# Ledger of designs, part 36: designed miniproteins, single chains, continued (3)

Each design is a single chain, and the fold is of that chain. pLDDT is the mean over its residues in the fold that is shown.

## One batch from the design tools (miniprotein)

Design m9228
Fold by ESMFold2-Fast:
Structure m9228 (fold): chain A 94 residues (1-94)
Amino acid sequence: SELDVVDAFLTQVRVAVYEGHKYNVPFEELEKKLNEIFEKYKPQLSEENQKIMEETLKKVKEVYKEGVKNKESVSKLMRRVNEILQEARKKIEE
């Protein structure tokens, strides 16, 4: 189902951010990875859900960029990321 595709996308984004922080990946490299994940799932999503996911990635990228700059712990960063991903999931179910 499209919800399974959405859940797979959100899981891949969460993993990419977690690993990005763990391995001290530069923002530009994480951005490339997140864009690759989006392009992989985009063809399986409705136009409306593509827009929600694109907006979600913009928010995740900003949180990661700020978190790295401010030397936030993985726990603080992942709490903010998970809130963004959870909000996206709720919008898609509505």
Scores: mean pLDDT 87

Design m9229
Fold by ESMFold2-Fast:
Structure m9229 (fold): chain A 64 residues (1-64)
Amino acid sequence: SMKDELMQQLLSVIDQGLKEGKSEEEIVDDIHRLLQQNASRLSPEELRELHIEALDYLDKQLKQ
């Protein structure tokens, strides 16, 4: 689904940002930008779910 494709893109953006040594704030901005670019393709509820899941993934990566 489009939601699954965007989730995979969000995880890739997070992984790449961490690999490049970006700050948490910079990665959060990258997440927000990607969601905004796809806002017309998904419902507001799906976008909110993706945002929450992306931030949860980032938090878990930072705690490793």
Scores: mean pLDDT 87

Design m9230
Fold by ESMFold2-Fast:
Structure m9230 (fold): chain A 85 residues (1-85)
Amino acid sequence: EEEELRAEIERIRKEAEEQGNKTALKYVDKAYQSLEEGRLDIAREYIEAAKAELEGDVNKFIAHTLRAIGLELDEELERRRELEK
């Protein structure tokens, strides 16, 4: 599904660029970065947030953004624990 996700990210990026929606472009960029890092779950949440932003669905945008941040925070907290003495 990573190829389908990459195609979806590229499609949404083009739509965001055509609309000049900088917020959607920011979340498309986050989705692409997460995909390149192998974090498909985070990438999906960010691309869904970008789609919601393009549709003007504030509630979906917030929900998907919070899920993505939660997943990233969990990973960062685990990384910080690995650095613990």
Scores: mean pLDDT 79

Design m9231
Fold by ESMFold2-Fast:
Formats: C-alpha cells, sequence, structure tokens
Structure m9231 (fold): chain A 97 residues (1-97)
C-alpha cells in the first residue's frame, strides 16, 4: 500500500514539474530578446517548481503515514474477525457435527 502511494506521489510530482519547466522555457524563449526578463521568468519557474516539490513531498508523506496507521488497524481487525469466526464454527461443530 504505502509503496504504491509513494510511487503515485512521485509520478504526479514529476509530471507537474515537467509541465512547469516546459511552460517556463516557452515563456523565456518568447522573452529571450530581453535577457533580464528571460532570467526573471526562469527564476519564477524554479521557485514554483520548488513549491510544488515541497507540497508533493508533504502530501505523499501524509498519505503514506495514514496508510501505514490505518493499514495495520485493518489487518488487526481482519485477524480478530477471522478468529471469532473460527470459534463460532468450532462451537457449532462441537454442538453437532
Amino acid sequence: MVERARRIGEETGRRLEERIREETEKKAEEAKEDKEEAERIREEGERRIEEIREKTRKATEAVTKGLEKHGEELEKEFEEGVEELKRAVDETVERLE
């Protein structure tokens, strides 16, 4: 579970970073006759990429922690349910067959 969530987070983050890089490069190319403007656009793009990288990392960590906590609880509930079912079956077998 957590490995799949982590993989999805990383893939989503990469796609978002690539999209921002492509848009940033396109705008910088359009402004390339003004070097100062082109550099400002690239700096803005890098800042946005860093923000998205941080947000994606935090979101992925939160999801993986949630899955680790709730996954273990679900495993325990299933084990307890199976044990109760076995006891019920054993009681009915002992009562007749």
Scores: mean pLDDT 70

Design m9232
Fold by ESMFold2-Fast:
Structure m9232 (fold): chain A 110 residues (1-110)
Amino acid sequence: IYDEIVKLAQELFRAIVKKDFEKAREKLEELLALLSKLPPDTVLDEDGLTVRQFLRILAIKIYEILKEIKAYEEGIELLEKLLAFLEEKLGPEDEAVIETRELIEELKKL
């Protein structure tokens, strides 16, 4: 399952870089559907990477790519979709949720 998660994340990042936001949304939906089946504390790899940690890294990487390619409007929509998933899965007061919300607000200033 981790190999599928990594593959979908790579396909998502490639779609964002190409500004193919239709495909990016599709790949994000597929990725989140897989992650929805796993508790946040589920360890994904031999280094102890949890689902929670993966989701946090995912948000940060999406933010960094969007900032680099300067695609803020469509990028904000992708991060808001991820934020909604994080709020449902982790709760609105979780540090990863708060961090993702801050990343969205930073993009809105650009």
Scores: mean pLDDT 83

Design m9233
Fold by ESMFold2-Fast:
Structure m9233 (fold): chain A 114 residues (1-114)
Amino acid sequence: MEKRYNSLTPKEKEAYKLFLELIKELRELILAEESAEKLVEAIQKMVEEMKKLGLSDKQILDIVKEVLDELVEEGKITEEEAELLLKMVEAVLKGDLESALKYAEELIEEWKKK
């Protein structure tokens, strides 16, 4: 984690931190039995902050994928959880709230198994 982080630009480092904070928030929301709509809202807020940093949709997805790959390598999340998180971010970027909600519900079920 730290080695990749140290190689990032200042904007990419901020986006990296925002996504890690999002993962923590999503876990807390799931433990609090909050709705899938609350998970989607949290992702929307993160995406808006990343866009405010001047990142394109592709740059946002690239950073999200890098963080998810590191979390899988460290055993902190599963490949399936990483795929659902990536699909949720992609759906939010497209404005496809129906798909984002579906993936959020699937993520809640996967995280509740632990």
Scores: mean pLDDT 81

Design m9234
Fold by ESMFold2-Fast:
Order: sequence, then C-alpha cells, then structure tokens
Structure m9234 (fold): chain A 123 residues (1-123)
Amino acid sequence: MIEEAIEQAKKSLEELFKAIKKALEEDEEIGREQGLRAGNQISGVVASAAGAEVGQQVYEAIEAALKEDIEKGGEKAIELVAEAMRSLSPETALGLAKAIEEVTKENIEELEKALEEKRKLEE
C-alpha cells in the first residue's frame, strides 16, 4: 500500500513537472507563476500530512527547480515527498497521494488554460 501510494504521487509530480517544463519553454513567465502556485499547493498538502517543516522543504525544492533546472529540481522534490510518505501510516500516505493527484491535475489544467489565453492574445 505505501509503496503504491509513493508510485502514484511520483507519477503525478512527474506529469506536473513535465507540464511546467513545457510551459517554461513556451512562456517563461506563465511557467514560473503557475509552477510557484503548484509548488505552494503541493507544499500545503505535504505539510498537512507530514508537518510544516517537510512542506517547506518541498516548496523550497520546487522554487529552486523553477529558477535553475526543472527536471533535476523536480527529481529532488519527488524524492523529498517519497521519503516523507515512507514515515507516514499507509492510510495517511494514500490520502497524501490522492491530494497530490488532485492538485497536479488542477494545476496542469490551469497551466494549459493560461497558455491558450496567451496564444489568443498573439493572434
């Protein structure tokens, strides 16, 4: 159960960071703004499950990734989340994985909308 929860969270975060990378390549400002929003929401759900200190570490890893290297920094954020989840009960880890899945889905949708609106303004 806990390893399945970790794999679900990892897949969700990998999809999010790939979407952010694509957005950063198309529009650096939109990619950064939406990436920071996603990072804040992910850190919040991590803090709720694993504590404020862990949430802050995840946020700082995502913020650094957005400034430096989204793929490398994204891997660090995923590792921090996975390590935190291994310290949780299976029920709490599953709840966190589900919360991360919902947050990543919503942020990918918002990111796509922001890019579509910008493309319309370039017409």
Scores: mean pLDDT 84

Design m9235
Fold by ESMFold2-Fast:
Order: C-alpha cells, then sequence, then structure tokens
Structure m9235 (fold): chain A 104 residues (1-104)
C-alpha cells in the first residue's frame, strides 16, 4: 500500500467512524453532533499537516464521502429532527475541510 493510499484510507476511516457514531446514536443533541464533527475535523487537519502532498486527493475523498453520508442519512434516517442535525453537522464539516484546503 502506498503512503498516499494509507492517508486516503485514514481519512475514510475517520469519516466512517463519524458515520457509525451518528447511525448508532440517532438521539444525539446538536451540541454532541458538532462536538463529534470537531473531533473528526481535528484528526483530518492533523493528517493534512503531516502529509501536505496528498491534501488535494484527501480533500476529494473526504468531500465525496461526506456527500455519500448525507445521501445515506436522507434515505435511512426517519426522524426529521435527527436528520436535520446530522445534515447540518456534516455540512459544517464539509465547509471546514474546504476552507482548510484553500488555506494550504
Amino acid sequence: MTEEQKVLLEVADILLELYEYFKNNPNLSEEEAFKKVDEAFAKIKELFEKHPEYTAKATETALGMLRSMKEEFKKTEKDKESLEIFIKALDYLEEQVRKLREEM
């Protein structure tokens, strides 16, 4: 496995962990959802700082996965309030990842 592939997999693992947490905790408060997103963002930021040469591909992977997660929640989450919280939190994370890439 290449170093690039390892970085892309670690970004995917961070986002998959976030997805599974939201899926397993459908009654999450907005505060807890944003706290988990901030934790995921901190891990992504650390990876980007350690591997600046892969940030473009890592950003594409993160944004693609975040969009897939939002679409999956729209199909599977039946509670409107939980869905609105999850989408809002994931939209915030998408914006933070975009800004991080623009600042590098």
Scores: mean pLDDT 85

Design m9236
Fold by ESMFold2-Fast:
Structure m9236 (fold): chain A 60 residues (1-60)
Amino acid sequence: MMEYVTREVPASDRPYRPLKPIGHGTKPLSKEEIEKLVNELAQRAQEAGAPATQIVLKIP
């Protein structure tokens, strides 16, 4: 069974700016590393003025 880390990010009041993609093609991440990454992506989305969104990452 697959597990996922889900983080809801509310809409930002800032003008939207595209976020640079983060590559994760070389190593599996631990559950703790995935949760930290989700938190970092949520923070970046808020700072970049992203609309309301949901971040979902698979736990290997």
Scores: mean pLDDT 63

Design m9237
Fold by ESMFold2-Fast:
Structure m9237 (fold): chain A 80 residues (1-80)
Amino acid sequence: MLSADEFLAEIDAKAAELKKVVEKEKDPELLESMEKSWADWVEEEKEYAKKTLDEADYKKVSAHLDRVEADFKALIAKKK
């Protein structure tokens, strides 16, 4: 099972990879699709973390996911 630190590392790695794709994408419809796909992944990751981690570690991972999602939405908004 993943620890909280492993969840944080996985989230950061996934966010960095997706950011590179978003930076190259110019189609507004694909950018909106990417934003939705990221939001769906965040929800799935939160559910997995909730089942795997204690409450304190889950809160840390959930807060980090929310921050990364907000950063990603801001990046897409700047491209539209």
Scores: mean pLDDT 79

Design m9238
Fold by ESMFold2-Fast:
Structure m9238 (fold): chain A 87 residues (1-87)
Amino acid sequence: SKKKILEELVKKTEKEVKELIEEAKKSKNKIELLEKALEIIDAALAFLETEYKKAPEKSEELEEAIKKLKELKKKVEEELEKAKKEE
């Protein structure tokens, strides 16, 4: 199911990003870990946006997946800005 693949991609991306954010809280390499989190989100978004552009029917599920990852990206960017101000 296309829906299942999208749900799994979003869930996997969220899990990997959450793990990197938690590791960043404990690490001297906070900025590097948060930048890696952004790279993971950007890769997932690039895939989803490409799928959205190619899709003959625009699904609400795909739009919601893109929206959710964009919200996650904003949170990581805010944490990265805070981390950069601390250095």
Scores: mean pLDDT 81

Design m9239
Fold by ESMFold2-Fast:
Structure m9239 (fold): chain A 101 residues (1-101)
Amino acid sequence: SKELLEKAEEYIKKAEESEGEEFLEYAKEALVLAAELAKLGELEKAAELLKRLAELLLKKYGKTYMVAEVLEKLAELYEKLGKKEEAAKLRKEAEEAREAA
């Protein structure tokens, strides 16, 4: 899964340097790759990618449904990692993002 992680990190870097529709395409690709890493059991790496993606989406677009979705997926990964308190905080942030969308 090193190749998947490197590809996901590349898409996040491209998203950081892009705007609008191009940003959304790179963000979606990073989200897909994070999901693939999670399916392979690379939960900590997937969580770090989703955390970076959520921070980037919040910075560029604020509280949106996409931010809420990414935060919910991150919370699920933190729950699987035994980080219950962090997962609860992320679910609250996801709910706040959904309400503001």
Scores: mean pLDDT 83

Design m9240
Fold by ESMFold2-Fast:
Structure m9240 (fold): chain A 51 residues (1-51)
Amino acid sequence: SDEQRQRAVAAADSMYSAGRSADTVRRVLTQAGMPEDLVDYAVEHYLELKK
């Protein structure tokens, strides 16, 4: 859902601001029980922030 995607993006934005790596973003969200599709979406968003 759009709400789930927004939450994934917010988590990625927070971890980017905290200086966390893309691997850490994936690990944290996976451990939090986020579906793989949303984890991938958050990691892709994180990588775009680094460009």
Scores: mean pLDDT 81

Design m9241
Fold by ESMFold2-Fast:
Structure m9241 (fold): chain A 76 residues (1-76)
Amino acid sequence: LTKEEKIEFARGAVRYYEENREALEAEIARQDPRSAAAGRRLLAGLEEAGRLLETDPERAAELVARALREAAAAVA
């Protein structure tokens, strides 16, 4: 993925989270404690990335990538 593609992906991921926050929180609450904790950390990362998108989109993209890698590792 190019830098521009990573930023576009991050914008999409943050927008999806913002539009579906309550549904995502409800789904996470139905998971086992380990998966729920991983899901909550992922959503916290998306929230932080959303705050950075307008001022530092490259850092926002790195935060999204890190949050997704950490969530994947937690459920492996």
Scores: mean pLDDT 82

Design m9242
Fold by ESMFold2-Fast:
Structure m9242 (fold): chain A 85 residues (1-85)
Amino acid sequence: SDEDKKKRLEKALENARKLLEELEKTGDLSPEQKELVKEIKRLLEEARKAIEEGKIEEAENIMDKVGQLLQKLMGQHRLDQLRKA
């Protein structure tokens, strides 16, 4: 149902925000990773507005993009940590 989708989207948005806060607090982001964080934050704000407006399909599309960018950010961060070891 759309209500179930909305609840999943709200949880995904909260989880993404928490993950970004943790990454920023650890303080080991490259300039490129910082730009990805800014883009993800912009998309999370767009997703929040879409959810509030009942545009569930639009919010799903935005959160799919967020997921792709988070995977890229986490992969790059992990590789950078391995390079430092």
Scores: mean pLDDT 82

Design m9243
Fold by ESMFold2-Fast:
Structure m9243 (fold): chain A 58 residues (1-58)
Amino acid sequence: TPEGARRTVRRAALEGLIDPEKAVENLRKAADMEPDPELQSVLRAAIEGAEEALKELK
C-alpha cells in the first residue's frame, strides 16, 4: 500500500539502510516510467518517505 511504502522507506533511510537522496532520485525515475497509476501512487508514497527522512536528518 502507499502508506506502507512511505513508512517502510522512511524507516529504512533513518536506520541508514538506504541513502535517502539516491532513493528519491531513483524512485522519481521509476515513477516516471511506471504506466500503472496504482504502482505510481506507491512509488510517490515511497518518495515522500525518503523526503521525510531527509528533513529529519537535516
Scores: mean pLDDT 79

Design m9244
Fold by ESMFold2-Fast:
Structure m9244 (fold): chain A 62 residues (1-62)
Amino acid sequence: MDYYAIISKTKDGKYVVDIYELGADPSKDVPVLRRTFDTLEDALDFVKNTPFVDIKDIIDKS
């Protein structure tokens, strides 16, 4: 299965990475994985080095 990642910034200045199956609707579907990071760099590093899924697209909404 192919996956995509959405990175968003919280009101508290943290960065949330939500990983979805390709074709999932982020407004309706639950992400397969959610992680919170203190920096955008840490969030991007996580997405690039995720060992169990092949991330096809990264959508940065931060």
Scores: mean pLDDT 77

Design m9245
Fold by ESMFold2-Fast:
Structure m9245 (fold): chain A 74 residues (1-74)
Amino acid sequence: MEKAIEEIEKIAKEAIKRLEELDRPWAAEEVEELREMLIEEIRSGKISPEMAVELMRLQTESLVEKAEYEKKLE
């Protein structure tokens, strides 16, 4: 459990840094909210640690890819 929470926090930190570089502070805020939600769901037993890490990776990757795509159109 602790290792999965550490991994989620690491993914969030890296995604937030990238989104800030892309000038997408609202997307960085969304990543922070996702981090808090998934950690709470792990702690309450609503989701497996492995699934929470996978969801964190997929959602943050999607947000970063969308931000990079939008920047190319500007």
Scores: mean pLDDT 84

Design m9246
Fold by ESMFold2-Fast:
Structure m9246 (fold): chain A 65 residues (1-65)
Amino acid sequence: MKDELVRQAEEHFDEAVEALRAGDVDTAVRHYQQGVQLLTQSGVPQSEQDRLIYEASARLEEVAA
């Protein structure tokens, strides 16, 4: 279901942020990739995917700064 895949993608983005805060870059990259993959599989419009990916990337960059 579209909404469930989006929720799972957001959960993976949250896990990526927490992994990056812990200094585990490999785990952060893995969760980020899984989140992007789930958004691609969800069938949500590209504009919605782009927004969610942008928000996740901004959160990761804020932690990395």
Scores: mean pLDDT 83

Design m9247
Fold by ESMFold2-Fast:
Structure m9247 (fold): chain A 86 residues (1-86)
Amino acid sequence: SIEDIKNDTINLLKKIYEKVKPFLTPEEQAVLDEVFNDIINKIKNNEPITDEEEARYLAKLKDPLAQQTVRSIIELIREEQKRIEA
């Protein structure tokens, strides 16, 4: 179901975040927390992540690992959204 896909996606995002978090500074962790919470809320509300929003998220992040994590996550979400819309 669509709900199962969303839940699987959110659980995958949380797992990725938990793996990345220990390698970041406390300051970067706080920024990544805000970005992740916004992304998760968009998934729950069926809201798309725009290119402008992606650019704003990346601009807030200073660590290349955090930036790459957010890019990869947004790509995964967009792929799942296309699969749901098909």
Scores: mean pLDDT 82

Design m9248
Fold by ESMFold2-Fast:
Structure m9248 (fold): chain A 89 residues (1-89)
Amino acid sequence: SQQQISNAIKALSDFVPGKSSIEELSKKYKVPKSVLKRILAYYLHTQLGLSQAEIGRLLGISKSTVSRILREFKEKGITSLLELLEYEF
């Protein structure tokens, strides 16, 4: 929904790598923690240029999980944050 997409964008805007709590952002913006981690993995990789290992450390998931998430998005033809948000919501 438009509201869920809006909330996810606000969560991304409030996210500060290494300082933000994913748990608190999930609760504040009502975005499921698992979905928020997937969106953040894409954002951190494509917009901030972080490595899969660094993303894994920041999100509390394995490098292989980050790789799988990013591969899924590529296989689905997702090339923008907006397309990703429409895919997740």
Scores: mean pLDDT 86

Design m9249
Fold by ESMFold2-Fast:
Structure m9249 (fold): chain A 97 residues (1-97)
Amino acid sequence: MKEIVDEIISYLESHGYEVELTEEKENSATLKVTHKKTGFTAEITIEYDEEKKEIHVTIVFPELNNEVKELVADSVEKASDEILNVLVDAILEKEKL
């Protein structure tokens, strides 16, 4: 779990996000992320299913009326990329409102 979380944090930080690890459990972690340029915030919960070898991600957007996005990835690289894409889309959605 730690390796998955550390990789996702590093990836998001490299793309202009400030990341705070708010909770870490055996197979789950919760992150608070802030996009530095816009101030946009999201809460990300990462869960690892060891039997399926899948990373399950739940993203909550407080600034979009607590809208929830869920994704599943079979690798850390895919999870990181899909999280970034969802965050970018959410920022663009907020800018249109």
Scores: mean pLDDT 84

Design m9250
Fold by ESMFold2-Fast:
Structure m9250 (fold): chain A 86 residues (1-86)
Amino acid sequence: ALRERAEREAREVLDEYLRRNPLSRQEAEDLLAEADKMVALMRQTREEALKRAEEVDPGRGRERVEFLAIRAEVIREMLRELVEEM
């Protein structure tokens, strides 16, 4: 359920963005590079983010961190596929 919601939201957000903002190959590659950096940072800081979220908002904070991580991963994969298709 959480993963399905995050994946659906990620696809909807990116599809809407791409519909309003047609990207050149360079712009798509630049967005993919930024998404790669964001995902890498999230992976590096995951344990600290989960610990902090649990301290601030027990239970709900963890779900939020996981939701955002899944969204970032899906957006990154969609951008990778877009660049490979161009």
Scores: mean pLDDT 82

Design m9251
Fold by ESMFold2-Fast:
Structure m9251 (fold): chain A 67 residues (1-67)
Amino acid sequence: SLVDRLLEALEAEDWAGLEALLREVFTLPPAEARRILMEFYSRSKASDEQRDKAHAILERIAAERAA
């Protein structure tokens, strides 16, 4: 699943892979994308550093989509 792949990329600190997967999530219908992101957040057991890096990627993608 996309959630499992997102969690794997986060744990591996594969930031390029995480960005690619997040961009894929944002191509889905809004309701489906929201469910995937909510499950990812609820299941992630990240360090503060990993969380900050993941959040920075997510905010960049969101800003690009809002432009």
Scores: mean pLDDT 82

Design m9252
Fold by ESMFold2-Fast:
Structure m9252 (fold): chain A 56 residues (1-56)
Amino acid sequence: GSPSAEVFEGGARAAGLMIVEGGMTREQAVQMLMRHGGMSREEAEEAVDRGVALYS
């Protein structure tokens, strides 16, 4: 199911931080959000893109 706005924003922030500062790949972050946040691949990719933008 679709994540809540809070889950999406929290996931985006965490994924962006892990990619920009933690050296995590985009694909690893997408997989983490799918497993942890119950996100579809499309939702997880959107969250990652948003998170990276927050830390760019």
Scores: mean pLDDT 80

Design m9253
Fold by ESMFold2-Fast:
Structure m9253 (fold): chain A 95 residues (1-95)
Amino acid sequence: SSMLEEARRLLEQARELIAQARRETDPEQRYQLLQEAIDLLEKAIELAKDDPELREEIREMLREVIRLALTLPDVIRGTGLALRAIGMIIDIENM
């Protein structure tokens, strides 16, 4: 379906941003990349509500975002991103 195609497109964009964040040495740029990735994953969750496989892929990417967010020197901003991603995982599990 076109909704699943859109979800996969958003996941590929988020995956690219996460990969960029992993290589980024500037903390502010890493934060921005992770924030953009979370925003894309949030949109993908809406589109993937009827697809368990895509929901699991989103969960795995959110776990990676949590891991990377917790490596940020700004503990408050990093914890904020991690908590947002954790909330999204809980929402997926309750679908």
Scores: mean pLDDT 88

Design m9254
Fold by ESMFold2-Fast:
Structure m9254 (fold): chain A 71 residues (1-71)
Amino acid sequence: MLSREEQRELLQDMVDGAVRTLRERGVPQEVIDEFRRRAEEVINDESLTLDEKVAKIQELVEEAMRRHEEL
């Protein structure tokens, strides 16, 4: 069973991986910064389960990529 700290590290690694992917795809820094801020809010929300945090972060990644494609 992962500790709260280990779960936070896993989520942070997921966010860092997503940021790298968004940069490689040419997503504007403003969009990446917004994604990072929103993802950090999700990670710090103690009312959410690990699965809910993963799902919300994945939704934010898809939103950031879609916003770039519309530009």
Scores: mean pLDDT 81

Design m9255
Fold by ESMFold2-Fast:
Structure m9255 (fold): chain A 96 residues (1-96)
Amino acid sequence: MEEELRKAEELLERALDIQREGFEAEKNNDEAAVEEQLARLAELLGVPKELVEAVRDQITNGTPAEEAEKILAEKEKELLEFVKPVVERLKEEAEK
C-alpha cells in the first residue's frame, strides 16, 4: 500500500488512543488531562483549539442534554458510515 495510507492508519490509531485517554480522564474528573488531550487532538487534526472550544461551548451552554446527545449520536453514526466503506476498500486492497 502507499505511504499515504500508512500515515492515515497511524493517525487514526493515535486519534483513537487520545480519545480513549480523554474519556477515561473525564471519568476520573481530571480536567487538566482532558484539556491537554483536546489540545493534542486539535493539533493532530490541524484545527484551532478555539473552534473546538466554541463547539463544546454551544453544546454545554445552549442545548438541552437530551437533544445534544441525539445530535452527537446521529453525527457520529453518519461519519462512521462514511468511513466504513473506505476502510473496507483499503482492507480488500491490502489482501491482494
Scores: mean pLDDT 56

Design m9256
Fold by ESMFold2-Fast:
Structure m9256 (fold): chain A 72 residues (1-72)
Amino acid sequence: SPETVAQAARGAALGGGMSPEAAEKVIEAHRKYADDPEKAGEAMRKWALEAGASPEIADTVAEVAQAAARGG
């Protein structure tokens, strides 16, 4: 379900060292771009980098968001 996938993305962000507030933004981006996997991934990657995440973490978060939006 979309909720389960959003929670998985939140868990990945927290596990990657992001703050709870940062993880919440990951969920918001996913919901905002639910019908646009590419935009969801791009928005989350950009946001993660702006929040101070490493490129590796930002890429992982973006991939999770894209998979979620695709229904994977």
Scores: mean pLDDT 69

Design m9257
Fold by ESMFold2-Fast:
Structure m9257 (fold): chain A 75 residues (1-75)
Amino acid sequence: MSREEELRDRIESLRRSADLAEKGGLTEAAEQIRELVRKAEEYLRRGDLEGAEEAIRKAEEIALSHRDVLTSTMP
């Protein structure tokens, strides 16, 4: 798997995390994750893999900080 493919897989995971956060009532966290995902996709369109990875890491930190709630809202 290439670095770009790994980053795309992480973005897909973050989209699912944002959906779960929204369903769990974590609207602010969901919006923050979606905004960072949008920025990561913008960086990928420019070929900026480092910028994309940094945006993804920030979104992952938000998801991790709410892990207990996100885990309780998993299908």
Scores: mean pLDDT 78

Design m9258
Fold by ESMFold2-Fast:
Structure m9258 (fold): chain A 78 residues (1-78)
Amino acid sequence: SSLVAPLIAPRRVEEAAYRAAKEKGAEAGRRVVEEGVEAIRAELREHGATEETIEALAELTRRLGEEGVARGEAERRA
């Protein structure tokens, strides 16, 4: 695996946001994305990551999470 086990992986946030959006709608999915992004920022900062690395992974997590929300919302409307 390319991700460290103790970190909240961006792909886990994407999957959680997808499921929340599919079951409960886009707003629920967006809340999962926001919580995941803040959790990743906090965890990376605690482990001494640079601000550049924190923002890069936070942005990646947001993009993947938003993709998950869009996919879940589309399936919810189908």
Scores: mean pLDDT 80

Design m9259
Fold by ESMFold2-Fast:
Structure m9259 (fold): chain A 63 residues (1-63)
Amino acid sequence: GEEEKKAYEKAKKYAEELAKKIASHYPDAKVEIEEIGKDTIKVTVTYGDKTFTIEIDASYFLL
């Protein structure tokens, strides 16, 4: 519904802001945003030989 759409847009904006902050502090890091499933956004950070993944559930932004 409209609430799920708003939640998804908030989650996407949060992921974009997070990616920008990471890139600004770690310019040598590779930051990728991937939309996974209907309600999950994945942020992958690769720095040297290390990879970190953060999954953002849009349901957290429901309200």
Scores: mean pLDDT 80

Design m9260
Fold by ESMFold2-Fast:
Structure m9260 (fold): chain A 80 residues (1-80)
Amino acid sequence: MIVRVRTVEGNVFEVELEGEKEIKISENTTLRLRERGEEVEAVLISGDHEERRVLRVGETANLLIPEDPSANVEVTVLPA
């Protein structure tokens, strides 16, 4: 399963997800991606704030952290 992540700064990267992957977005914010069968759980974590979305193949979600808006990300699950 491939997950595309787009940052506020316009950086785009693709992650081949096999189980779980953690990506440092900023000094204070981490994106955790976890494979859950046919779904991906995306969790954007900044201090005590956690934004969670569950995505199927072809879905896109915007994960927003008000405390660190420069670390906001768009997550898309791509077909493999």
Scores: mean pLDDT 82

Design m9261
Fold by ESMFold2-Fast:
Structure m9261 (fold): chain A 72 residues (1-72)
Amino acid sequence: SEQELIKEIALEAAKIAEELGFTRLAEEIRKSADTMSKEDLIKLLEFLISVAEQLKREDAKERLERLLKEAK
């Protein structure tokens, strides 16, 4: 289902957020993953891509861009 796909992408985004040092954000994402809308997920992924870019974490940016493509 679309909701199951959104949850799986959100959980992978949370893992990447944690790897980038945003442990609190990762926990908040995990708590909301079951009820997150597609629009909220896209906004979250765009935010995390911006963060990865600022931190010069190309590996994380590429993984997040792949997740964004799957979410759209």
Scores: mean pLDDT 89

Design m9262
Fold by ESMFold2-Fast:
Structure m9262 (fold): chain A 99 residues (1-99)
Amino acid sequence: MLEEIEKEYEEKLKEIEKLLKEGKITEGQAVARKIGLEFTARFKKAAVRALDLAEQLVADGVLTPAQAEQLALDLIGETVGLPPAGARDELELVRKEIA
């Protein structure tokens, strides 16, 4: 999962560089896309780690699935410094990729 996130990051980064080299986007647009891509990669890595911890705590009977979801969102928020508009939807996507 983490390796797949890094591979996706590298592939999307190459596409941004290609579009910039071909003159299809501005340097400012390339910078904005790279910032968004970096943020998305950090979020996904934080989500994978938080989900692993949350799943273990549910398996151990420490948390309910709903409590584990909230813990995962809180850990992601702390890691990436974010109030989570859309964080729940991204967490659901990562969860489906793991399942």
Scores: mean pLDDT 71

